# Ledger of designs, part 80: designed miniproteins, single chains, continued (2)

Each design is a single chain, and the fold is of that chain. pLDDT is the mean over its residues in the fold that is shown.

## One batch from the design tools (miniprotein)

Design m6777
Fold by ESMFold2-Fast:
Structure m6777 (fold): chain A 73 residues (1-73)
Amino acid sequence: SQEEIVEELRKLIEELEKAIENKAPLEEILEILRQIYGVLRQAVEANVPQEELDELLKRLEEQLEKIKKLAEE
């Protein structure tokens, strides 16, 4: 269901946020990102409303910005 897809995406983003906070190995971060990509693709195919994804996509963008900043150091 659309609700299950949104919940799975939320859990993966929470895992990504924790991995970045804990400075997890890049391999672990990339694995979580691959899983997020898969669930986002499912959300598009299931026509999940953008409003349900906006918060999660913003949180994902914030985490990607943090990864970029860490790589620049």
Scores: mean pLDDT 84

Design m6778
Fold by ESMFold2-Fast:
Structure m6778 (fold): chain A 71 residues (1-71)
Amino acid sequence: SLEEELERLIAELDSMSKEEQIERLAELLRKMGMSDEKVERAVAAFREAAATMSDEEFKAYAKLVLRIELA
């Protein structure tokens, strides 16, 4: 299920680079039925956030985004 994939991704975030986290977030958004155009815009926004955040800050941000999508 999508919820199981979300929980698995959250558990794996500690071992992922920012780029790996962004790619996994993009895959999840596609599975949720988001259009490729919207996914590309979301990925661009995630990359901008990643550029301004530390690895720890971005990981926390990614976990928050995933939890919001789960709700």
Scores: mean pLDDT 77

Design m6779
Fold by ESMFold2-Fast:
Structure m6779 (fold): chain A 74 residues (1-74)
Amino acid sequence: SAAAEAILADFRARLEAVRASDETDPVARFGRLVDILAEAGARARAELSPAEAAAVGREMLTWVGAAWADRPLP
């Protein structure tokens, strides 16, 4: 759906911003990731069907894995 695509597009942009950030504190970087995940998850639960919300959640986890494949999270 358009809502699911919008949530994923926003999530991808924010995830990439965290990854590209000049912040060197791993705790601060992880906190930003948690906030982004929480916001995207809340929007998905509020705006999407349960099946779509689950699909969005799986895709978000895929993007997290891809963004940090060679740079593990703290």
Scores: mean pLDDT 76

Design m6780
Fold by ESMFold2-Fast:
Structure m6780 (fold): chain A 66 residues (1-66)
Amino acid sequence: ALSKLSPLEQIVLSSLSPELQEEVLRLMEEEGLSAFNATRVALLKEEGASKEEIQKVIDILKELEK
């Protein structure tokens, strides 16, 4: 839920379309990414990146957040 995010994460999400906000929240819940990194992945999907490319980026970001 948006109310559980930090003020910075709320600002970032508020600048996105509702569809992108839902995708960012889904990525945070399913992949455990920060709102910032989930936003990067959601934008790549919006730009038409392949499923394989998106998965590689998710894996890299998860490693960086450890």
Scores: mean pLDDT 75

Design m6781
Fold by ESMFold2-Fast:
Order: C-alpha cells, then structure tokens, then sequence
Structure m6781 (fold): chain A 85 residues (1-85)
C-alpha cells in the first residue's frame, strides 16, 4: 500500500542521513552522485511504464523503486563507514 511504502521510504532516508553525516565530504559526494544516478533510472522506468500502466500503478512502482534505491544507498553508506573503521 502507498502509505506503507512512504513510511518505509521516510525511515530509510532518516537512517541514510544519519549514516551519511558521519562520512567525510568526499564519500558524501560519492553517495550523492550515486543517488542522482538512481533517481534518473527510476524516472526513466516510470516514463516507460506510463505508456502501458495507469497513473496509480506507475506511482506505486516508482515508490517501490525509490524504497529499493534508498536501501541500496543505505547499504553503500554503511559499507563506506565500516571501511573507515
């Protein structure tokens, strides 16, 4: 459901901000570049889906992709932080 996806996304973003804040500026920049790349891919997939899917279905798929991207970014942020230890 959309509300559950938004709630999960918000939680993941909060965790990502906390981890990212502990990284040096160089690694924060790497994460920001990766985030931008993921956002472009999600936008491209949403555009393709909009040709065959309803707006509601496209929005839900876009949210699911955003949640997955946030999880991947959080994993990368934690990997970068662990590498500094």
Amino acid sequence: MREELLEEYDRLLAELREVAAQLPPEKQRELLELAGERQRRIAAEAEELSKTQSPEEVEERQLRLAVEAARELLEEARRLLAAQA
Scores: mean pLDDT 82

Design m6782
Fold by ESMFold2-Fast:
Structure m6782 (fold): chain A 78 residues (1-78)
Amino acid sequence: SAPSLAEIDAAYEANVAAIENDPSLSEAEKEERIIELRVHAEQLRRIHEAGTVPDATPETVAAATAEIEALVAKLRAE
């Protein structure tokens, strides 16, 4: 079954904690991996939301993915 929003959030927080506590990673590497995790978690959240509507389609999922990519680009520009 698809993960719940609470499971997505819990997995994201656990993975961020694991990255922050990894002594083999530099600060820049940690930042990049956390950004990747955030994008993935937000994409999963959007797919979950899109997938729960009766008319969920590949187009709906693609639109959600594009929105997440735009948010990541904005975060990197700030």
Scores: mean pLDDT 67

Design m6783
Fold by ESMFold2-Fast:
Structure m6783 (fold): chain A 81 residues (1-81)
Amino acid sequence: LEIEPGRTMSLIITLEAKSPEAAQEFERKVLDHTGLIAKVGKTTVIVAGPFSAEELRGLEEIINEMKKDVTVKEIKIIKVE
């Protein structure tokens, strides 16, 4: 029985937060909702790794919720599997 292979996407997403506090809140929400670990450098936030469709969706929902305080600066696609 063949299950359609779930696609994963290896991305480096760079975001800019309005403040260091907004960056920390974003990191916490990403961890709590998706289990993904974000790297925070003052106001710059980097989320990298292979993302499942579920993880990517959760991340996108958090970005949309925090769109007033966090802006996507760059998305680098490394690999799609």
Scores: mean pLDDT 76

Design m6784
Fold by ESMFold2-Fast:
Structure m6784 (fold): chain A 69 residues (1-69)
Amino acid sequence: SSDREAERRALEEAVEETGKEAEELGGDYKNTKKAVRGLLDGTMSPEEAKKIKGVPKSIVDRVDRGLRP
């Protein structure tokens, strides 16, 4: 089904936008994308993501809140 492909593409787009947002805030684009991806796929906790250099805590907190029902 194309619906799951569209959802995955939207997720990757959201990750890309968080990386760009972090760079505009003086953070690290690559590290922020890695942290947000890890949060979304469950391989990284919000606490671990916040410890990564160049990752804005505000972005991690926003993504974490969005993942809770």
Scores: mean pLDDT 79

Design m6785
Fold by ESMFold2-Fast:
Structure m6785 (fold): chain A 60 residues (1-60)
Amino acid sequence: SSALEQLKQQALEKLQRASEEDLPAVIEELPLSPEQKARLLRLLAEGDKDAVLVAVATLD
């Protein structure tokens, strides 16, 4: 319902359609802070795509 909620939905759609190898580039294209992008890239490196999707869905 908010602009942030719409942003999350668009981000999740892009991430869900991306391959694991394309995820770093997709994350860097998201209109998120450098800190949030770094956190998502770390989650991807230490976990998998599902960890990144959960983190994006729960953004403040």
Scores: mean pLDDT 80

Design m6786
Fold by ESMFold2-Fast:
Structure m6786 (fold): chain A 74 residues (1-74)
Amino acid sequence: MEAPAGYLTVLEGTTLGEVIASLPRVDEIEEVYLDGVKVTPAQLSTPLPVGRHLLEIKLKDGRTLRIVVEVKPK
């Protein structure tokens, strides 16, 4: 059972790349998973769907960050 490392609220139209760029350890990111699906670099410009999403970030030092991202409608 997972305890999330953080919780972010963003507005509809926010891209995954914008969320990642707001994180303090962006340069240490090895892999990103959104709702259990591996994210490719091409998907970083895609707007996040409205609703709650689990963002899992694997860092180069072997740590995993789990962040809940809530996308609110405009």
Scores: mean pLDDT 76

Design m6787
Fold by ESMFold2-Fast:
Structure m6787 (fold): chain A 77 residues (1-77)
Amino acid sequence: SLEDIIKEEIIKDEKLPEEIAEELARLAVTMQQLGIPSSEFKKVLDEAKELVEKGEEKKALELVRRQLNRYEAQLAS
C-alpha cells in the first residue's frame, strides 16, 4: 500500500535526507489524490533514492519538486 511505502521506504530510510523525505511524502499524497497508480510514485521514489545514494541530493530534490509542482498544478485545475 502507499501507506506502507511511505512508512518503510521514506520515514524509516535513515539515508534519505529529511527535506527530500518530506517532499516525497507530499508527492505520494498528491499523486494518490489524482488517482495515479502507486507504481508511478514508486518509480520517482526509486530514482530519487538512487540519486541520493550517488551523492546527488540537489538533483534528487529538484526531481521530486518538479514532479510535485506538476501534480499540484493538475490538482488545482
Scores: mean pLDDT 82

Design m6788
Fold by ESMFold2-Fast:
Structure m6788 (fold): chain A 117 residues (1-117)
Amino acid sequence: TTAARGAAGGGAGGGGLAVTDPAVAKGTVTAESPLGRTILSYALDADGTLHIEIVNESGALPSKEAAAKLVREVLEKHPEVKTILISRSAGEEAVREAIEEVAKEFGVELRYDPAWD
């Protein structure tokens, strides 16, 4: 159990979000898909704004099913989320629609921030 040294040393992969607001929670969630592993990185600020970036490890576009599953997982874990801000990697229309449906289910607002990256 002494191998817990470096809790931030690589626990969520090499990906991260470039956010300037003080985040109250940060992390990554992953889902397996036929196109490989899909990774969602997130940062939640004290105002209830959830910043997310979704990438597929294979370099392919994330599947809408994987994107929806990962957003649901984060929202279930963080019920205080009021607004979701999404990077351009989740900006494909099919992925956007899937995320928007999940956001509506949880009563949260979905926005796209082009200045985030």
Scores: mean pLDDT 67

Design m6789
Fold by ESMFold2-Fast:
Structure m6789 (fold): chain A 81 residues (1-81)
Amino acid sequence: SAELRQQFADEVRAVLLTELDEETAELATLGILTEVQMVLNGEISEEEGFAAIRRFLRSLGLSEEAIDRVLALARQYLAQA
């Protein structure tokens, strides 16, 4: 649902803002939403999508703790979508 997608986006952005500036956090949130949408569309597996998100966030310099929080949010969203 649009409501679940918005909640997911807001929660991801909040985690990213703990370590990234506002502009980078917004772009990263859009990238994560795109990757999760590809999983939902069956274009990539959940394992592939999560590996891509992890690599992307590591490339931005995020801590493993923040990355794990984002991936936990993505798992929760996929289970409810």
Scores: mean pLDDT 89

Design m6790
Fold by ESMFold2-Fast:
Structure m6790 (fold): chain A 64 residues (1-64)
Amino acid sequence: MEEVELGIDSDDPLETARRLGEAFARLGHEEDYDALIDSLLAGVPPELREEVRAAFREGYEAGR
């Protein structure tokens, strides 16, 4: 690939997942955790889903 538009907004999906996890923790909606992570992962390549899930959880724990 010569040049693609991938490095503009979601250059680091793990960083985005961590931020969302921390924000989610501050909202206090623990009951929706699984639904939100499933929705987030639906837009992520299969190879990154485990890492994105882990990053989201790390952000959630850090925001606690």
Scores: mean pLDDT 68

Design m6791
Fold by ESMFold2-Fast:
Structure m6791 (fold): chain A 70 residues (1-70)
Amino acid sequence: SADEIMKVQIDAFIQIGDLESQRIAYIRKARESTDPAQKAAYEAKAAQLQAQIDQQNQATLQKINELKKS
């Protein structure tokens, strides 16, 4: 139903928003770091968070498509 789709979208928006905030914080830390090892570690963390965002976006789309078929 439209209500169920809206709930899924809102829940996803909140969760992805939290991950995006964390990712942006790590990108900023990487940019401010002068130590190559620390910079690489922050960039790796940001990349990991991006992968989690991509996974959650894919899962959300699959769930919405399933609800539309019902």
Scores: mean pLDDT 88

Design m6792
Fold by ESMFold2-Fast:
Structure m6792 (fold): chain A 80 residues (1-80)
Amino acid sequence: DREAVLREVDGLFRALATALEVAEEREAEWRARTDLSESEFNRTLLRAVFRAGVETRDIEDPEERRAAVRRVLEEEMAAA
């Protein structure tokens, strides 16, 4: 079902948009506390954003999605 696939893709794009928004709000704090080079930090942040988008793509509630996105991003950035 093409419509079901398109709904999944739409969910992923919404989740990625949320992840980018949260990342933009938090980037300065993560960058200030990191020992990574600029290049390594940028790659880590990109991977974290993508992971957050993929893991939260099925969450329909915007508030729950944002909370889950923040959790994934904080976990990924702390592990780096």
Scores: mean pLDDT 82

Design m6793
Fold by ESMFold2-Fast:
Structure m6793 (fold): chain A 56 residues (1-56)
Amino acid sequence: SEKLEKERRELMKEMEKLNQQALDPSASVQQRQEAVDQSVDITKKIMEINKEIEES
């Protein structure tokens, strides 16, 4: 559905930002780890939306 596709695009943009933060050498170890943890959660949400789109 269009709504799920829009939600997926927003999550993918957030994941791109988090991946950049995770690889930022000027960030603290704590900040990079938080970005990694958040990107894992976003990836799981994207996978769930992909399944919903396939089943719709």
Scores: mean pLDDT 83

Design m6794
Fold by ESMFold2-Fast:
Structure m6794 (fold): chain A 85 residues (1-85)
Amino acid sequence: MEEKLLEGLEEIAEQARRVGTPRQAELAVRVARLLAEAIRELGVETALEILRAALAAVAASGITDPVEALEALLRELEAGVAAAK
């Protein structure tokens, strides 16, 4: 499952590069890398729980700009990973 999830994250990052702006693609790659690191260090279940909480927080914030949403997602993921260590 870990390997398949990491492949899925790489695919998401690649799609972001094709359809997003360069800034959106850079942020999407950073999100994918941070999540991959969390999966490797904390395990799949904990990493997915952190991702779910981060996505919920961003959705609740009402941010509509994709760049600001990705930056908020990065902040929430980093905080969740730090708290789990």
Scores: mean pLDDT 75

Design m6795
Fold by ESMFold2-Fast:
Structure m6795 (fold): chain A 64 residues (1-64)
Amino acid sequence: KSDEVEELGQRAIDAGLSRTQIGILVDVEVNGWSYEDVAKVYGLPSPETVREIVREVRERIERT
């Protein structure tokens, strides 16, 4: 949802998240990319790392 993406972007900046962390969240949650595809694109060691980043980013945004 477009409005939700803008709101998440602003909260992510306020929470001190990097552009990379925001991009990972958007690619997974909004664009529907698999954890494997995101891990390959961002040079992360595993899909599990992507899952942990998405969880941490969401928790930080929800706390802001």
Scores: mean pLDDT 73

Design m6796
Fold by ESMFold2-Fast:
Structure m6796 (fold): chain A 66 residues (1-66)
Amino acid sequence: MTAEELVSRLLSLSETGEQANRIIQEAAKKLGLSTNPVELLDAAEDPEMGEKFLKAMDESVLELQP
């Protein structure tokens, strides 16, 4: 699964998925970004911010998953 596919899936799930929302919120906090899903999707479309966001989400997954 590509990073783009993962981001799209997590953002889709965050509308009703509490765990996916938590991962996105933690990644946003690490980067000092808004926790609003729409703003996070916009940030992920920026190549430079998207790369940082993917790394922050990977770190957040490790922190939130056993």
Scores: mean pLDDT 66

Design m6797
Fold by ESMFold2-Fast:
Structure m6797 (fold): chain A 73 residues (1-73)
Amino acid sequence: RAEELIREAIEELEAEGGLGPAEAELLRAIAEGAPREEVEARGAALAEALGLPAEAGREAARRALAEVERLRA
């Protein structure tokens, strides 16, 4: 299904260096419909990897998840 194809694409891009591990984890969590807490945790990890406050990453991940959920409604 689409979620499986998206996961495979993320894994290929990560393996080829197109995505950092934290970026791949965040995209995978969103694509798989992971719980909000997991999406926020992945966002925090990405922010920390970029030298940004973890809370900024959680907030950005929450906004991205809400937009995806709106588009699926």
Scores: mean pLDDT 71

Design m6798
Fold by ESMFold2-Fast:
Structure m6798 (fold): chain A 72 residues (1-72)
Amino acid sequence: SREEAIKLAAKAAELMGEDGKEFAETLSSLSKEEAKEALEYSAQVLEKQAQQTGDKRAAEAAKLLREAAELL
């Protein structure tokens, strides 16, 4: 569901030291298609970071963002 997707995305943001509430509010203001695109793009950025640095938190956050996009 959209609500579950937003909660999962907020958790990913918090894992990276970002404001999960602010991210949740931003995603809630977007259309379903826009939110999905934003989640997929953010996941791609974190996947590249994890590949380059070996950052396990970035890898886990990317996985959560991909899962959130699939729930939309």
Scores: mean pLDDT 84

Design m6799
Fold by ESMFold2-Fast:
Structure m6799 (fold): chain A 66 residues (1-66)
Amino acid sequence: GEEASKRAQIDALEAQAQELNTKADEYARKSVPKAAEYRAKADSLHAQATQLRNDLEAEVEARRKA
């Protein structure tokens, strides 16, 4: 179903954000600009996951009212 597909997409975005935070930690002492770049990308993915979660919740609510 669509709900399961969206939940999987949210999980994938969160997993990618975790990988980018790991990369940021690896670069924290080697390249501050590179570490900051990876952290910014992780923050962007977290924001996307949050938006998808909000969209999913809105769809569930709409289905209840239909």
Scores: mean pLDDT 81

Design m6800
Fold by ESMFold2-Fast:
Structure m6800 (fold): chain A 80 residues (1-80)
Amino acid sequence: MVTSKSSSFETEGAGGRRRISIDITETDDGNRKIVVTTETPTQRTITTIEMYDGKVIIKTKVYDKNGNLLSETERETTLR
């Protein structure tokens, strides 16, 4: 079974209006996935945090307003 929770909110700042969406998915095996999507007038950034087997993987993808992938980064660390 998979448990999913979603929330979204909007913020305004010096860079203009931003929309932030957070999706949390947890499996019965204790694996957890958090997806944070940040949308601005010029870019969309998707950050995926996966927690499983004592590991944390953080993936960040940045897209332009036309849907082109500008950058992709991945980092892995270990939980104690």
Scores: mean pLDDT 75

Design m6801
Fold by ESMFold2-Fast:
Structure m6801 (fold): chain A 100 residues (1-100)
Amino acid sequence: MPEIEFSASTLESIALLLEHEIELYRDDLEALRKLVESVAEILDQFIKAHPSSPYAPEFQELRDRLKELVADENATSEELIEALREAAELLRRAARYLKE
């Protein structure tokens, strides 16, 4: 995955795309698992770019949960979708914070 430069507009774009991809892949478990893995990487990159952000602990907790879901062969589409929706909302909240 390429390095992401995090700005408010970038986080908003990622959140919007993620919401669209959740609906597109809701019946495709393999695609949802790959999406969760990609989002975990995005959250990890945000933590590395903004380690002192008040959102960094929330990004770290969600990143770790997403990685555990990807490792769990029994994770359902519903569980993956719920976690992805949490990620989209967290990205939107962080985007609003960066706008001041």
Scores: mean pLDDT 81

Design m6802
Fold by ESMFold2-Fast:
Structure m6802 (fold): chain A 70 residues (1-70)
Amino acid sequence: SQIEKLEELAERADEIAARSTDPAVRLEAESLRGLIRMALWNLKKGTELSESTLKKLEEQLAEIEARAAA
């Protein structure tokens, strides 16, 4: 479900924020986690989440993960 996907993305963003030594990467991960949690809260309250928004969050997290791994 979209709820399970967002919970997975939030956990992954939190791991990057906790483990990264780069302040810019940490800030980006923390900011994205905030957006993911807001989307998750709205979805749990019955607000529709577009597939394009979910995909954009996934793509942004993947980009941050790639930079954290470099």
Scores: mean pLDDT 84

Design m6803
Fold by ESMFold2-Fast:
Structure m6803 (fold): chain A 67 residues (1-67)
Amino acid sequence: MENLKKKAEELEKKAEEARRQYQDHLVTLGEVSADPALAAQHRAAMESYRNEADRLKKEAEEIKKKI
């Protein structure tokens, strides 16, 4: 049981890191929104990090439900 709790914590930390990357790109997007090429790159990165954070969070929740 303890091992499952640690795995859930690791996944939550990775999801938090992905969320931090998303927020960093969101802040930068606000500063470079006048440049459509840079804005598009940051939006693509944000979608990637958002999807990763959602996936990792869902995996952590599924593990916690089995504890």
Scores: mean pLDDT 80

Design m6804
Fold by ESMFold2-Fast:
Structure m6804 (fold): chain A 62 residues (1-62)
Amino acid sequence: MELSAKEVEAANIILELRSEGKYSDEEIIEKAAEETGLSRATARRILARINALIEATRAALA
């Protein structure tokens, strides 16, 4: 459960930081990568998927 657990942890960190609205995408990627030990590329991919979902939700509610 090594990689799956770390990817879930990265997603949780990304969601928390995005919900605060105080961090840039690059800062979120760096924090998630540092906390989980995942590569920045993996963290960026997870962030991109979360951003797409959040933007779709915001567009639907606007």
Scores: mean pLDDT 76

Design m6805
Fold by ESMFold2-Fast:
Structure m6805 (fold): chain A 87 residues (1-87)
Amino acid sequence: EILKKAVEEAEKKGAEFYGGSLKKGGASPESSEQAAKWGGEWARDLFLGKKSGKIVPRTPLEKKFEKEIEKAGEEAKKKAKELLEKL
């Protein structure tokens, strides 16, 4: 359950990062919503240690965000493992 909440948080951050960035850049609402969906799915997969083909980080800001999500995922896995070892 703790891991599930952490995954949902990562998905929300990904959606906000990609959808919000396109919206601020003057993209259409439809394009921003699509980017939010793909960004959320990408961040969720990255957090879980999976690779998604829909988004490829190219800018320094995207690469920094990618590293932050990967680090958060590893920290969450470590905490989940420690909790499971007590069950």
Scores: mean pLDDT 73

Design m6806
Fold by ESMFold2-Fast:
Structure m6806 (fold): chain A 80 residues (1-80)
Amino acid sequence: PTLEQLREAAERLEPFVRELEEEFRRRGASETAVKFGRMLGLQEGATALAEGASEEEAREAARLGAEAGVAAMEAVEKLS
């Protein structure tokens, strides 16, 4: 996908990713972990959507990416 297609896809997923951020905050994730989860969630979801996935498939990709991002940052925080 082009950068413009990824930007448009990310804009479409923004409200859903904001809901994921609040879910992570409610689970007690740090703001750094939430932010990292947001970045990976947008990347995975926007890529899926830009490559022709359905909105539901893109949202699932965003959730999986965000969950992986939060887990990765929490692991790094434990090492620090």
Scores: mean pLDDT 86

Design m6807
Fold by ESMFold2-Fast:
Structure m6807 (fold): chain A 95 residues (1-95)
Amino acid sequence: SLEEEAEKLLKSDDLEDIKRAFVLAVQTRNAELARKAYEQIRPHLSPEAYGALRAAVDALEAGQLETARKIFEYLSKNYPEVADIAKAAAEALKA
């Protein structure tokens, strides 16, 4: 499953694998896996980007998919450090 792929990627030492795990967690609406992924990315994030990622994943857990997508779109435009994963996460929620 995509969740099992995400769990395997989270055990990688490669930042790109952890970023891919985050996107897969969002695609499968798995807030717990998404939180595990962004906590591993956290050392590379501003406090503002981290706070917004938390808000997006909390919205995802609440089933507020449009709210989560809007926050990811905002992050992709305003925070270069998360722009790649935020853009991919927003696209995953459109499917």
Scores: mean pLDDT 88

Design m6808
Fold by ESMFold2-Fast:
Structure m6808 (fold): chain A 57 residues (1-57)
Amino acid sequence: MAEVINIAGAGKKGKEEAVRLAKENPDAILRIADLNKKDAEETGKAVEAEGGKAEVV
């Protein structure tokens, strides 16, 4: 199974952490959860732009 890394809370800091984790773990799927759906979606797009895999929940 692919490794899954859970990110709780997006915004600026969460987005930076998610992008960094995607770069360090290129085979992992980053699951992003935030109270603000738009912030979670934006963070997911940033991860995908770096070649990572993202799932917004």
Scores: mean pLDDT 76

Design m6809
Fold by ESMFold2-Fast:
Structure m6809 (fold): chain A 57 residues (1-57)
Amino acid sequence: AEVEYTPEQRAALQELLRLTNELMKAGATNDQIAELGRVFAEDGLEAARKKAEEIKK
């Protein structure tokens, strides 16, 4: 494998996918989903979780 993720990184990616699915089910826009991905990439999972909560409300 050219890129190997740690178990922690894999868990974080799975959690991001779960958050994305919840937001899509809640009616989040494509722009909001893109912003969630950007926050995850730049600031990590905890920041992405906070952003997901913001988008849901």
Scores: mean pLDDT 77

Design m6810
Fold by ESMFold2-Fast:
Structure m6810 (fold): chain A 59 residues (1-59)
Amino acid sequence: MAQKLAELEEAMAKIKEHKDLPLFDSLYTTMEQSSIEEAMEVAKVGLKILENRKAEEEA
């Protein structure tokens, strides 16, 4: 539990930085309203999108 909560908090913090974008605002809201397990699944999707965006920015 503690490790999952820490991972979720870190993921939420990264997504929160991008709340100015409607997609990430929606993802963050969904995570706040979801169970820890559901929020982790949403966070996983959001982190993959951020990682892809970062790769495009570096290219």
Scores: mean pLDDT 75

Design m6811
Fold by ESMFold2-Fast:
Structure m6811 (fold): chain A 61 residues (1-61)
Amino acid sequence: SMEELQAQLEAIAAEERRRIEEATGVPASTPLSELSEEQRAKLLAVFREAMARAFALREAA
């Protein structure tokens, strides 16, 4: 249902925020200008992984 899809998307968004915070060591709301080059690289890696998971989710659906 649409409600189940919406709940799933919200859960994915929450999980990605946690992954960003775990990878960078700072809140997901931290401005990019306050991130080091290493933290920015980790953020990019999280986004690449998120894209791969989103693609897999669409294929599984």
Scores: mean pLDDT 78

Design m6812
Fold by ESMFold2-Fast:
Structure m6812 (fold): chain A 77 residues (1-77)
Amino acid sequence: VQSTLDEVFEELKWFKENWSKLSLEEQEEILSKIQEKITQADKEALAAKDKQSLKRSMEAAGELTSFIAKLITEKKA
């Protein structure tokens, strides 16, 4: 779970830094992939009864939602 969450945060960081260089299709694919990894990490943390990983999964979901809202506002430039 920890490794999956670390990957999610690294991918979010990379995407935030590089989204403007990506096509719309690539942006949608990456966002979908990150969303699926967050869902998987949440399920794994719940199965392991890992409260810290559950909190991190929720934080990652919040970060993704916040960034998507930002993209809607700034979808160009």
Scores: mean pLDDT 72

Design m6813
Fold by ESMFold2-Fast:
Structure m6813 (fold): chain A 81 residues (1-81)
Amino acid sequence: MPFSPEDLELIEEAARELDKAGKEAGAAGDEETVKKVLELRAQLAKKLEANDIKGVLETLKEMAEVLGLKETAERLQKALE
């Protein structure tokens, strides 16, 4: 089933915030955070290929938690409920 416009907007906003925070972690030399984000990015790609909407949202939430994006993680958690 296709995403609602609201779900798609949330995913796009979350992806932008995660990309920004991931680049900031890389610039800061936080190798452990970068490694975890790369592992989660690979999982995200697999979930997108499988059209696993719940898996996409769960993976984005885990990335937000790893990057300390509390508000983004909370918004993604609400979308999962």
Scores: mean pLDDT 79

Design m6814
Fold by ESMFold2-Fast:
Structure m6814 (fold): chain A 70 residues (1-70)
Amino acid sequence: MEELEKKYEENIEKALEVERQRLRDKYGMTDEEIERHLERLREAFEAAKKAGYLIEVDENGLITITPLKL
């Protein structure tokens, strides 16, 4: 249902937002540099899912990536 899809997307956004703040505060990166980094991270998630990895994001923004064959 819509709620499950929305939660998955929101959890990914939470993880990216935490990383955005970390890059800004710890490394002093500009918003433009951070956005480029996060875009690459999103592409990596898409590639992993397409390659047959199970990607799950919990309510705390923790990302679990499990290969179909360990």
Scores: mean pLDDT 68

